# Ledger of designs, part 87: designed miniproteins, single chains, continued (3)

Each design is a single chain, and the fold is of that chain. pLDDT is the mean over its residues in the fold that is shown.

## One batch from the design tools (miniprotein)

Design m11007
Fold by ESMFold2-Fast:
Structure m11007 (fold): chain A 114 residues (1-114)
Amino acid sequence: KKLEEAIKALEEAIKHLEKALNSTDRDVQLEHLREAVKALEKAIEYLESVYKENPDNPQLKEALKLVREALNHARDALISLENGDFDAARTHAQRAIEAVKKAIEILKKILEES
């Protein structure tokens, strides 16, 4: 259940990151980046709960690491955009999407093996 909720939160994060990248309105971009950060924080809460019950699972550890990297990139994208650096914001948002996609792939494999 918690693993499925983590995947759902990560898919929400991707949708918001992609909407931020595809918008030309700065206020809309900021709103979607804030929602992506919230979704990633929620995914981490779910994954930390699952990891505490499965501390020797290296795939869960790697997925959690990737989601934390994605959260750092999403936060950096938000800060860059608030400071008017659109190019840095886009780069960080793209890196966040890449990390989240890798995490989802790992988590789906764990779910299939469960």
Scores: mean pLDDT 88

Design m11008
Fold by ESMFold2-Fast:
Structure m11008 (fold): chain A 95 residues (1-95)
Amino acid sequence: MVKLSGVPESALVGENVVFKAENVSGIAGNLVVRLELDGEVVAEAIAPGVKPGDVVTFTLKAVAAGRYTVKGVLQGADGTVLAEGESAEFEVLPA
């Protein structure tokens, strides 16, 4: 699976949200991290060719206030989901 770490409890609008995603699956693939706001994907980051045990640091800017969900998945080159990750929630407060 994909394991998330360092996801904050909250951030302010305009701040960078920094977190890590680890490939704890036994398989290599593309690590895809999505931010959802109110069920809509508002940002996506892709790290290609992530091997088992690799940790990738993501930095995403919080552009709007609201409750965000972060989810990591491991995909093959064709976009097939190889492993699903845990999800984490954080709140972005108006500045």
Scores: mean pLDDT 79

Design m11009
Fold by ESMFold2-Fast:
Structure m11009 (fold): chain A 78 residues (1-78)
Amino acid sequence: MSDQLSQAYQQGSKIGSQLWSQGDLEKLRQTALELASQGELGRAAASGLLDQAIDQALDQGDTERAGEVQRIMREALS
């Protein structure tokens, strides 16, 4: 159902915000890859996580880490 995908994306965004705040990009990468492997809902959650991390990185002026998260997004969601 479309509602489940929206909820998964929102849940992912919350996780992404938390992981970005912890500053552990490897944990963020591992979490995104794990979620993306869990099918359609997992891919939606991974998308939310990675979008949120990119948005926070760019808001903080951290273009280098934003670029690293964008690479993770290509790996996880390709």
Scores: mean pLDDT 84

Design m11010
Fold by ESMFold2-Fast:
Structure m11010 (fold): chain A 112 residues (1-112)
Amino acid sequence: SKEEQEEILEQAEIIGPLHVEAYLEEPSEELKERIRAIVLKLAEIIRTSKDPELRERAARLIAEIAKLLGERVSEVIEDVREEIVEPLEEALKDKDERVREAAREALEAIEE
């Protein structure tokens, strides 16, 4: 539901960056799985949400998480790369320009 997706985004916007900071300071499989789970939920919102604001916010947060991870982004998302990249590539064709821009930034951050 839209309400559930909004709650997921609000929580992810807070805990996502915090989990990345914790992972960069002291890497663990548990933190990697938590970050991965967050990014997968964001990719699902991009794929399924009819609200362009929610799709933009989800793509923007993936970009932020990927930029914070830097060179370690591949280490965290390698096993689920396709599940993340495919919705972002489709979002490059989104009718809303802000969604397209956020998706482009997320893909650039993941591929750099």
Scores: mean pLDDT 88

Design m11011
Fold by ESMFold2-Fast:
Structure m11011 (fold): chain A 100 residues (1-100)
Amino acid sequence: APVAPELIAEAQAKLPPLIAEARAAIERAKREGRGLTEEEIRMAEAAIAGAERGAKTGDPEVAVAAAIVGAVELRAPDAATPAEELIERARAILREIIAA
């Protein structure tokens, strides 16, 4: 399934620094007990791992796809869920982790 070019460009520019910040935020939340549930931590870690795998390949489509897969790995969406919605969910998770 095609990913919108503007989302790919955003992933290329923003995912590497967001991955670093999100990993730091999760580690801090684990140490400080910030009220993240075990499920939320697992989902966030899966999303970050997916994004990190994609970033390492140097392919922005793979980076975005990996982030989507990671974000929803524990509760896969049905086949009708648009890729744009999955990408936005992955971004929302990363933003929440950084903000927490």
Scores: mean pLDDT 54

Design m11012
Fold by ESMFold2-Fast:
Structure m11012 (fold): chain A 75 residues (1-75)
Amino acid sequence: SDLEKKSEELLERGRRLIEEGVRNRDAALVREGTRVLIEGIELRKNFVTSKEQYEALEAEIAAVKARGDALVAAI
């Protein structure tokens, strides 16, 4: 679906921005990539069908936020 393609695009873009930010020691770019990555994961909530899948996405979002904060702190 178009929504699924948009989610994949955001996930790829977010990961790329985080990688670039870490490489360039650019905290603002890491923060932006983290935000974009979270948007991609949140779109996936629209097509999960189980409570377990929904809780897994919530846990993944929390982990991405924590990793982004740790990466920014290391810069």
Scores: mean pLDDT 89

Design m11013
Fold by ESMFold2-Fast:
Structure m11013 (fold): chain A 84 residues (1-84)
Amino acid sequence: MTIDDQFAQQLAQQLVDQGIADPQSAQQIADLYKQQPQILDWSPSQQAQAIGDHIGYTGDPSVFVSGSTQMQDVAIQLAQQMGT
């Protein structure tokens, strides 16, 4: 899966529109997937850890597990739309 600037921008917008993340966090998460697209193939727990590390979150990254599943689903759906 190739994550380019257009994909990252659309992903950030979808995360905001669906209420999954605020605009700043959505942009940081989209940038993370753009830089490390292999994260989409990781478990929700591993994605939550990567997101927490990327945004500088110092609390328990397990709070991102549910959000990571939703973010992964959005990213996969967007990739399918752009790839078709």
Scores: mean pLDDT 66

Design m11014
Fold by ESMFold2-Fast:
Structure m11014 (fold): chain A 80 residues (1-80)
Amino acid sequence: ATVELLSSGGVTVLLRDASTGKILAVARGKLTVELTTDGTYYAVSVGPGGVHRSAPVTLKLGETYRVTGRSGKAPVIEKV
């Protein structure tokens, strides 16, 4: 799966495996990563509003997703 990570305003966004907690990507601004397996993942926003975690979502091979980091609230993961 292709994942586009976007963050602004001093927010760092992380993409993590929900089963292992492994960090797969860290973005300060824009980063695109390729995931090699279907799985359940979550995103974390770290910034001036603290640390906020998204609900876990299933990401599938052949799909494209966007992760948007937000200050003071959970990041958004959406299929594009």
Scores: mean pLDDT 80

Design m11015
Fold by ESMFold2-Fast:
Formats: structure tokens, sequence, C-alpha cells
Structure m11015 (fold): chain A 79 residues (1-79)
């Protein structure tokens, strides 16, 4: 069971890293267009990451991945 739990965590952490990378790319694009939008995007990203870390501490890796994904999508809407 522990090995299966670790495999699930690894997969969800890989998904979170993917969305973090996408969010970082969107923020970089926003910074080229408007520092104000980039600042808003950085705030959205920080809030999503804080929520994800709280969920990870509670063992909710699925919820953590979902929060990072939502953050990336909200940042994308600013483009």
Amino acid sequence: MEAEEEAKKKKLEEEMEKYKKEAAEYIKELALESEEKAEEARKIFAEAMNKAEELKKKGDYEGAAEEVKKGAEEIKKLL
C-alpha cells in the first residue's frame, strides 16, 4: 500500500510541476505586455500554491494538483 501511495503522490506532483511550468510561462508572457497583469498573475499563482501546500500537508495531493491547475487556468485568462 505504501508503494502505491508513493506512486500516486509522484504522479500528482508531476502534474503539479506541469501546471507550475505553464503558469510561469503565462506570467512571463504577461510581463512582456503589462507589469500590472503580471503582478496580478503572480498573486493568483502565490494563492494557488499556498492552498496546494496546505492540502498536501493534509495528504490531499489530488486537491493540491487541482488548485495548481485552477491557478494556471486563471492566469491564462489574463493573456
Scores: mean pLDDT 81

Design m11016
Fold by ESMFold2-Fast:
Structure m11016 (fold): chain A 75 residues (1-75)
Amino acid sequence: SKGDVFTELFHKLHELAHRATPERAARIRSIIQEIAKAYKEGGFDAALKVLEEAAETSPDPEVQRILREAIEKLR
């Protein structure tokens, strides 16, 4: 389901944050919170839009890869 894709996405981002520097971890957690808030307030379509924006603007190649993989599964 689409919800399972978001659950997997959040798990992967949390794992990356756990292994990251404090500054990098804070940026990753900010992305998680933004996507989760969009999902809660606007559902799937709102979350997908925020996810696509995060994938375009993130300077972190590993974060971009994880976000793009989720986008492909949701399209």
Scores: mean pLDDT 85

Design m11017
Fold by ESMFold2-Fast:
Order: C-alpha cells, then structure tokens, then sequence
Structure m11017 (fold): chain A 62 residues (1-62)
C-alpha cells in the first residue's frame, strides 16, 4: 500500500524504517508537490534529522 508521510514518520519513530528511507520518502513527497527531483534531493540532503521530522510533520498536516 502507498505509505503516507504521517505513516512513514510514525514508522521512523518506532524504529521500523531508517532516516535514509525517510529522506527518500520526503524527496518523493516534494516531487509530488511540484519540486524538481534535483531541488528536492538538494533540500532533503541539507536537513538535519530534527529539521526533516519537522518538515514531514508540516507536510503531513497539510
């Protein structure tokens, strides 16, 4: 089944997925929102774990 950002974040917090898997899911979410793949990868690569989690929570709430 397609995983939502909220489900991915919850699974990351439970230790079921890695931070790298979470980064990949955020890249896909940004691309789906109209960000280019190159820009999405550049944004996500610069985020700390805390910044990544915060952004995913914001996008999941939208």
Amino acid sequence: MAETLREALERYRAGEISIDQLRDLLVQALVARGVSLAEAQAIVARLSEEELVALMEELAAE
Scores: mean pLDDT 79

Design m11018
Fold by ESMFold2-Fast:
Structure m11018 (fold): chain A 87 residues (1-87)
Amino acid sequence: TYTGADGSIYSATQDGDDIIGTMTIGDRTYTVRFNLNTGIPYSDIGGYLSLVITSLQLLGQNDLAQQIQNDYNQQLQQQYQRLDDQR
């Protein structure tokens, strides 16, 4: 388990090729499930990217977590650059 600076509690488990991550903030619990072989559904995750990254880190997949975070950041940068090129 991991406790964030905001008091949120993260936990993760692996069920075959699926990762199940949970985040508890106060009385609310958020759960995501994603498959390591088919990739991460970024369209469904949005604000849950931190939960996905933390879940991978809790399971010792730090390199994969860093790669996914970097890929997401690069995609955002490319979108911003594309908008600037259109102006």
Scores: mean pLDDT 66

Design m11019
Fold by ESMFold2-Fast:
Structure m11019 (fold): chain A 65 residues (1-65)
Amino acid sequence: SEEEQKKAAEEFLTSPEAAALLEELRSVPDAERAQTIRDAIYRHKGVVLSDEVLAAALALATGLL
């Protein structure tokens, strides 16, 4: 479900394991950040984010930068 995807994304992005992803996001162009987040969450959680959940995850990650 989208709620489960959102929770998985939020838990990962606020975890210590996301530190490398957050540093990577600082160096990639804004246009590539959404795809970078989608790929990282797929690698670490095995979930494919919907566009709606990806938008929320991008907003959360941007707030953590």
Scores: mean pLDDT 81

Design m11020
Fold by ESMFold2-Fast:
Structure m11020 (fold): chain A 71 residues (1-71)
Amino acid sequence: MEELIDEIVKWALEEYERLKGIVSDEEAYQRTLDIAEFRVRELGRRMGLSDEEIEQLIAEVKKKIEEAFKK
């Protein structure tokens, strides 16, 4: 589980770096969060997680992305 979350976060941060050269920082950040949420929902569904568990994973991924951007 932790490994999958870290993989999604890494992918999202790479997308943010790519997007910030094309769109505004605010737009890049929002799009990165939206894509990360979408990916977590897909993975959770594939793994047979409940809606509540998927929501919790989304919160964890978003928190890690926010912490990464604060540096």
Scores: mean pLDDT 78

Design m11021
Fold by ESMFold2-Fast:
Structure m11021 (fold): chain A 80 residues (1-80)
Amino acid sequence: MDLATQLERARALVLEALRRAGEDTSVLPIRVRDPEAAARELARVVREHPELRTLILFVARQLLTEEDAERVLALVEELL
């Protein structure tokens, strides 16, 4: 699988996780209203796809506001 395909797959997984957490993914950058719920859904996706961990975290940082990315990803690391 090439990097572009892996990146698009990671992006789809991150968007699905954020939707499951109840976040609005229709507008970028995504503003997180429930960082703990977002972190739980992202951690679950990382556990299910450990081979994509680095890309999932990278994509989450790109899709979220810088402030939300820092907070959510810190919580994800605590859950892993």
Scores: mean pLDDT 83

Design m11022
Fold by ESMFold2-Fast:
Structure m11022 (fold): chain A 94 residues (1-94)
Amino acid sequence: SMADEKLRELAEEVRRRAEEETDRTVALQLRMLAHEILKGVEEGWSVEEILERVERMVEALRQWAAENLDEARYRRLAEELDETLRRIREIAEE
């Protein structure tokens, strides 16, 4: 479906972002996030179910980042994660 194609494209983009990430924990969590999106598409989960799972992973990563990253890195990561969630929400509305 068109939604599946967009989710696969998003997962690949998140995976590439993870490869550019210098923090090992953030890189691992972004890779896991990309894998969860891809797994959801491959296993036939609804976009809403994928969104709910991604939201939980994003919340966990934000909490970790707030405790472990400097302010500038935390803010940038939080903005990137918010954009990822926004894109999945847009796909869910289609």
Scores: mean pLDDT 89

Design m11023
Fold by ESMFold2-Fast:
Structure m11023 (fold): chain A 95 residues (1-95)
Amino acid sequence: SPAEEKITQNKARAILSAVVAKLSKTLSPEQVEKVRKIAAETGKKILTASKEEIIELLRKALEELYAISGDEKVKAQGEEGIKNLEEGKEVPLPA
């Protein structure tokens, strides 16, 4: 339904925002700029995407963020977020 799709969009954007915020504390300024650009571009695509497309967009964004950061905890948290989103569960935001 449109309401479920909007909830999925909001949850996906929240996951992406939380991951970016966490990475921004440990990355260099140049890496932060790259991470922010990926998040902004992905966020725009999520706003017009179906649930299936949102999950795929989020997965691809997290792969790019992992490639920049090398942070296995970010990868694990992102994968957990996607799994919870796919299952329609409440998504705990990373601290």
Scores: mean pLDDT 77

Design m11024
Fold by ESMFold2-Fast:
Structure m11024 (fold): chain A 90 residues (1-90)
Amino acid sequence: MMSKQGQDMTNKGNQNTKKGKDYIDKDKKKSKDINKDISDTVAKLQQINDQMGHNVDLSKASSDGTSVGMKISPTDTKKNMDKSKKKVQS
């Protein structure tokens, strides 16, 4: 049987380690959340550009100010994004 003192020391060590990890994870999460928001915004902008390029006639009738840039081919961008997404599920 383990001594009571041995158990108390182990529990104290485990709690200290847990606290340290929680603080580190909290700071890392803040930085990662900001980077994720930026990446998500870029992806959304690419999707809007794709929709604009595909539905020029509809956008022209409904909202002429939605895009200020000419898009040649959104297909390549979409293809690359789909490949990256497939890897995330593993």
Scores: mean pLDDT 56

Design m11025
Fold by ESMFold2-Fast:
Formats: C-alpha cells, structure tokens, sequence
Structure m11025 (fold): chain A 99 residues (1-99)
C-alpha cells in the first residue's frame, strides 16, 4: 500500500514533467495500474513516434504485468530521459527502492 502510494506519486510527477514538454498530449488521471501503464506508453510513444499502435498495446500489457518495484524502475528511467534529476529527486527515488 505505501509502495503503491509512492508509485502513483512518482507517476504523477512524471506526467507533470511530460505535460511541460509535450502540452499537446492528453494524459489520463492515474486511478489504477492500467491508467499508469497507459500514461507510460504515451510518454514512450512521444519519445519514439515510430512505435505502432500494436507495439503501444504490447507495452501497456507488459507494464501491467510488472511488480510495483519494476514499475518504479521504469518511471525512474523515464524521469531521467525527460530531464536530469536533481539530488533531492534522486534521494526520493532511492527511498522507494529501499522500501
């Protein structure tokens, strides 16, 4: 439960960063793991526009199969791809992996 709450907080921060760089993309509210996976796939498609709709669907299904810790790793990687993390942000992410 605590890990899930931190996972959703990290995902909201990722979506906030993505919206700042790509305001044209309509992200979903994160109410469950499926919506979280869909938002990650949207960010990946923006970063790689060559991804087909079928590949995006496969990415969503794969992300839904991951554990909360594995999803946190994906979110961490995407945060760094969007812009370099501050020391404070890195410390928060490290705390998630220590849970």
Amino acid sequence: DELEELLFELAEELVKRAKEQYPEVEFKEIKNKEQLAENIALILKVLNPELSDEEVEKIIEYLKSLSDLELASVLYGLLELLRPLSEEEREIIEKIYEL
Scores: mean pLDDT 76

Design m11026
Fold by ESMFold2-Fast:
Structure m11026 (fold): chain A 66 residues (1-66)
Amino acid sequence: GAEDELKKLLTEYKLGLLRKALLEFLEADSVEITQIDLTTARITITKGDEVTTEVVNIDELLEKLQ
């Protein structure tokens, strides 16, 4: 229904904000985000020769980045 589509769009918007914030905050070369569910995503951050992969809560990480 329309409510499910709105939730999906909101999640996609949050993931876009998170990717942009992480690129700027960490000065990373790239940030890849894979959604696992409505609250959880896998983030892969590349900075020089370092590649870090973590599973995070989307809303908690957005609050920390402010």
Scores: mean pLDDT 79

Design m11027
Fold by ESMFold2-Fast:
Structure m11027 (fold): chain A 85 residues (1-85)
Amino acid sequence: MEEELKKFLEEQLKKAEEALEKKDYLSAALHLFGAVTAAVKLGDYEKARELLRRMRELARKAKEDGDTEVAELIEEAARYFEEAL
């Protein structure tokens, strides 16, 4: 059960990195959301906060590339998770 959540978290992080390399900010954000959820379920709030910082950095990169709508969605989701932690 915990091992399955850890594998899921690792898979989500790998997919997020792959999407970011392609500048697919929306897909990268969705995979980071999955990783944050897995970290919270594992009780690893330090990892969850680290991943939320990565989401905000992703939003900054999306905005720099002109994807303002995607950046705003990522920032809103990160804020909701942060308030829940």
Scores: mean pLDDT 83

Design m11028
Fold by ESMFold2-Fast:
Structure m11028 (fold): chain A 92 residues (1-92)
Amino acid sequence: MEVREQLIERAKELARKNPEPNSTVYALLAYDEDGRLVGATVTPSPAELQRALIEASRRGARRYELSVTYMDPEGKVVTLPPLSRRLLPAPP
């Protein structure tokens, strides 16, 4: 089961249903140090994305992959190349 493909499809559906053109939808995959998936989230909310990153960090996530999807003013759904980064622990 390809979790990344399923998240991208969900992000595209959310982008199409969003009433605001160019509204951003985030798809997050988080992995622990062994490359095991510990978090998967699709949200249009930066606050929910931040909460998902904190939750993934608490589950032992060390890396994340973030895909950004939006619908342009012409009605085309665009997915940007995924961004992969190390997840830093929250400051004390």
Scores: mean pLDDT 75

Design m11029
Fold by ESMFold2-Fast:
Structure m11029 (fold): chain A 97 residues (1-97)
Amino acid sequence: SMEELRKQIEELREEAEERRDWPAAEVAAYFKEKYGLLGAALALGHLAIQTGDPEYARAAIGLALEVAKKQGEEVAREAEREMAEAGFSLEEARAAL
């Protein structure tokens, strides 16, 4: 839910600030495990803004690109499912994407 997501973002921000001295790779691993790929990208982005460290910025951009790729695949899979439920073939659904 949106309420749960907001609480997770607040917790993520606080935990990221506590870890501003951590290497980008360790921040990425910690937040990816606890909050997922998007959470890790947000934590690294927050630290990049706070510290100006280009390593945090680079890691954040890399993870944001992975989120974008994952969302593209998810949208395609959801479209295929909706077309199948509507009685259309997956070939017709794929041709529409």
Scores: mean pLDDT 75

Design m11030
Fold by ESMFold2-Fast:
Structure m11030 (fold): chain A 82 residues (1-82)
Amino acid sequence: LGERAIEEAQEAIRHAEAGDGEGAAEELGEAVGYLIAHLTGEPVDPGAERTAAARARALLEAGDTARVIALAQGVIDLLRTA
């Protein structure tokens, strides 16, 4: 789960840098879903993934691509510093 969260967060950054907002939002949603599952020991919740993706999409629509990249980097940093 942790490695999958890092992988999806890296994909979110790649999509955001390429200007693919929908791909960035989807991958960040998956990264957050895997992160929550890793930290809680619970199964991946598709509702949590959809909520995170919707928030990321709203940020991208507002032009805040830097915030989406920072959130994805935060997932990577959190898991690599443990």
Scores: mean pLDDT 83

Design m11031
Fold by ESMFold2-Fast:
Structure m11031 (fold): chain A 69 residues (1-69)
Amino acid sequence: MPMSDEEIQQLQQQLIELGQRGSDLSRVREIAEQLLQNGAIDAVEQAAQQTPDPRVRELLLELIGQARL
């Protein structure tokens, strides 16, 4: 059920790349939700900090906020 450390690292890298490119928002959401469901909040926060796209940043911060409730 839980993702491996390697899988988390791969998804984090993919999320950062998508964030740099700017918004396939559907895929960004999917990856971020998978990371958050596995407790990898730091990975999603790093992606939010590195993205130049405000839409991606807002989406990631919203998902982090919901996961921390």
Scores: mean pLDDT 80

Design m11032
Fold by ESMFold2-Fast:
Structure m11032 (fold): chain A 73 residues (1-73)
Amino acid sequence: MEAEELAERVREKLLELGASPAQADMVATAVKWLYEQYLSGKISLEEAQNLLADFLRNMGMEKYIDEVVALFK
């Protein structure tokens, strides 16, 4: 899966769940960057998932963590 494809799927899911377009765009950008780090071997999948969860918590989007992380498998 391409990082861009995963980012778009996350963006669409967040919009479906009621996140604002600005929130969805920021998370999609973070997902793309983290997945590119994972694909390049710089971080593990678990590290990418943990960093993404931390990003969502810092943005007050903790209610979306489980749904977003599930797409990152």
Scores: mean pLDDT 84

Design m11033
Fold by ESMFold2-Fast:
Structure m11033 (fold): chain A 68 residues (1-68)
Amino acid sequence: MPSLEEQFVELTRLLAESMLARGASREQILEAVRNLVDWYAREANLSPEEKERLLRLGEEVVEEVLAA
């Protein structure tokens, strides 16, 4: 029973790892994650609180991928 947050974290990690493998910069990866959060928030009609939570999680995952 993965939460929306758990699914988003896994997807964001795969996205960040894929972009890093292709030579993308930290700035490009963060921009892609922010755009993904904006798209999900609009399409899924997320609350401002839910959007902020996803953004925080996405940025945290990017930092973990870049630190590994």
Scores: mean pLDDT 80

Design m11034
Fold by ESMFold2-Fast:
Structure m11034 (fold): chain A 86 residues (1-86)
Amino acid sequence: GAGEAARRAAEAVEEAKDGEEAVRRAQEVEEEARREGDRDGAGQAGVAAGLAGISLGVSKIAGLPSEEAKRLAVKAARNVAEGPAV
C-alpha cells in the first residue's frame, strides 16, 4: 500500500550517492508503484520525491555541501514515510 511505497522511496533516497540520485530513485519507486497499479503508493512516493527535490533545491540556493543537501533530502522523504516523528 501507500506506506510500503513511501518507505521504499525513503530507503532508496537514503542509499543514493548524492541528492540528485536520491530524487531520481524516489521517482523510480513512484513509477514502479504506478506500474503495479498501486495508485496510493505512487502518490506517496511522488510526494517523497517532490519533497526531496524541494529540499535539494533549497540546499543548492543556500550553498550547502552535497553531503548535507543529501542528508536533508533523505530526512524530507522519511517524513512522508513515517509521519512527523518527534
Scores: mean pLDDT 75

Design m11035
Fold by ESMFold2-Fast:
Structure m11035 (fold): chain A 76 residues (1-76)
Amino acid sequence: MPSLKEQLIEDVKEISERAIERLESLGLHEEAERLRKETEEVIEKMKKLSEEETLKLAGKFITELTKRLVDAVAAA
């Protein structure tokens, strides 16, 4: 069975991939590339952290990602 940590990493990947696709569809290619790099950095950090720290980092990242996506869509 996948661990909570493994599930959180997968969720972050899926949410980020969908957000990247949305940004690219809006012509925001630089924002999409920046998000891709930030997602890679977050996943690498999550792999090195405890399960509790991974949960906190995932929650923070998803919150910030959601705000950035809303702001980007509103600006487009």
Scores: mean pLDDT 82

Design m11036
Fold by ESMFold2-Fast:
Structure m11036 (fold): chain A 67 residues (1-67)
Amino acid sequence: MEQVQKLMEQTKQQLADAFAANDYQQAIQSVQQGIQQLEKLPPSEAKQKAIELYQKILQILQQKLQS
């Protein structure tokens, strides 16, 4: 659980920085990296929920970029 939380905190900070710069492409890249790092962790409910959350965020960011 601590590893999942640590990765989520890192991604949250990267997203905050990207949004402050209005860089949606950087935000998308940060979320994709977060998902890749989470996928390397052992299976857990926390991991599954974190990946689902990141996939939801990625979808929203992609929608904004394509609008």
Scores: mean pLDDT 78

Design m11037
Fold by ESMFold2-Fast:
Structure m11037 (fold): chain A 84 residues (1-84)
Amino acid sequence: SEEVQKRLAELEKELTVPFKPISQLTPDEAKALADQYDKLADFYEELGMKEVAGNLYIFAAMYYSRAGDTEKAKEALAKAEELL
């Protein structure tokens, strides 16, 4: 939908923020990136792009793990497994 495409473009812009190596991220920074990847994955899933969404959920899980949020990491991995 037009709304989904608009929100996807906004999330894509956020992901272009200056890159920092995952090992140097604070837990809060890692969680913020994980949340952005998770939202981006949700929108690609709504677009029917299951493989893209699954891969983005894997990235979300990696960043949630870096943040110490093991429950969110497990949830993101389960979503990736369902889509891939």
Scores: mean pLDDT 76

Design m11038
Fold by ESMFold2-Fast:
Structure m11038 (fold): chain A 73 residues (1-73)
Amino acid sequence: MEPVTDELITESLGRMMLAVLKSKAPSSDPEQQKLDDEIIAALEAGKFDEAKKLLQEQNKLDEKTSSKPVYKD
């Protein structure tokens, strides 16, 4: 069984995203790089809600060029 809450998911994903983004090569797109930097800063400050909002903004920019249905992996 997996007793998981949205808060737990947000925090866990935030920690993982921090590690991934810090290891990520810089983007050629300055707007995307700016969002990556802001997400890293928010995650380091423990502001997971703010980091999630920034992540969603980045996701919207990405999905603008690639319309894709909701997917669970």
Scores: mean pLDDT 65

Design m11039
Fold by ESMFold2-Fast:
Structure m11039 (fold): chain A 72 residues (1-72)
Amino acid sequence: TPSKAEQLLARFTKTLEEISKKEKDPKKLELMIDMELGAAEVHIAVEYRDDPEAFDALRAQLEKIRQETLAK
C-alpha cells in the first residue's frame, strides 16, 4: 500500500498534469501551479509538524514536480 506521502505526491503530480493540459497561457499556468504548491505545503506542514526532515524532503519533491511541469 502506498504511504500517505506517496499518495500526496501522486495526487499533486496528477493535479499539475491536469492543469497543464487545460491551461495554455504560461503566466496563468504558473500562477495555478503556485497556488496548488502553496496548498500542498500547508498540508505537509500540518501532517509533518513533528518531523522537519520529512517536511523538508517532501517540500523538495513538490518543488521538483513543479519545476518539471513548468519546463514543458
Scores: mean pLDDT 82

Design m11040
Fold by ESMFold2-Fast:
Structure m11040 (fold): chain A 75 residues (1-75)
Amino acid sequence: LSEEVEREIDITLAAILLSLGKVEYEKGDYENAMETFKEALELAREIQERYGRTPEVDALIEEAEKFLKEVEEKK
C-alpha cells in the first residue's frame, strides 16, 4: 500500500472506532464506550505522530477526548 492510502485507511479506522464508541455511549454501555474512545484516541494520535497534523485528525482527537471525558463522568 502507498503511504497515502495507508494513512486514509488508518483515519477511516479511527473514525469508525469513534462512531462505535458513540453508539455504545447512546446505548448506556459506558465501560465499553470508554475503552472504544480510548482506542480511537490512541489510533488518532498515532496517525498524527506518523503523518503529521491535519484538521481531520485534530478533529478526531478533540471529539474522542470530549466523549471520553463525558463517559468517565457517567461511570
Scores: mean pLDDT 82

Design m11041
Fold by ESMFold2-Fast:
Structure m11041 (fold): chain A 96 residues (1-96)
Amino acid sequence: SARARAVPDDVAELFRDVDSALGLLEAAERLLKAGHYEAAAIAAEAAGNLARIEGFEEAAEYAFKAAEYAREKKVEKALEYLEKARKLLEEGLRKR
């Protein structure tokens, strides 16, 4: 994933297997649980943008809400909205 020189090694590892909107939501959850709130918000926003491109607008809105809560350090709410986005993406991908 990203080769960011200013990112700690532990944060870089959390991005290692990111290749899809679902992978970005999983990375956002790991970053959020590790206390990397801004990196988690960036991952959630990237997931939302990919979800929107694929036509999953409601999942994208939940991912963007998760990013807002991550920046506010409202961990419980951010995790709730990441889970809502994940469930909608998993359901939508199964219907394809």
Scores: mean pLDDT 78

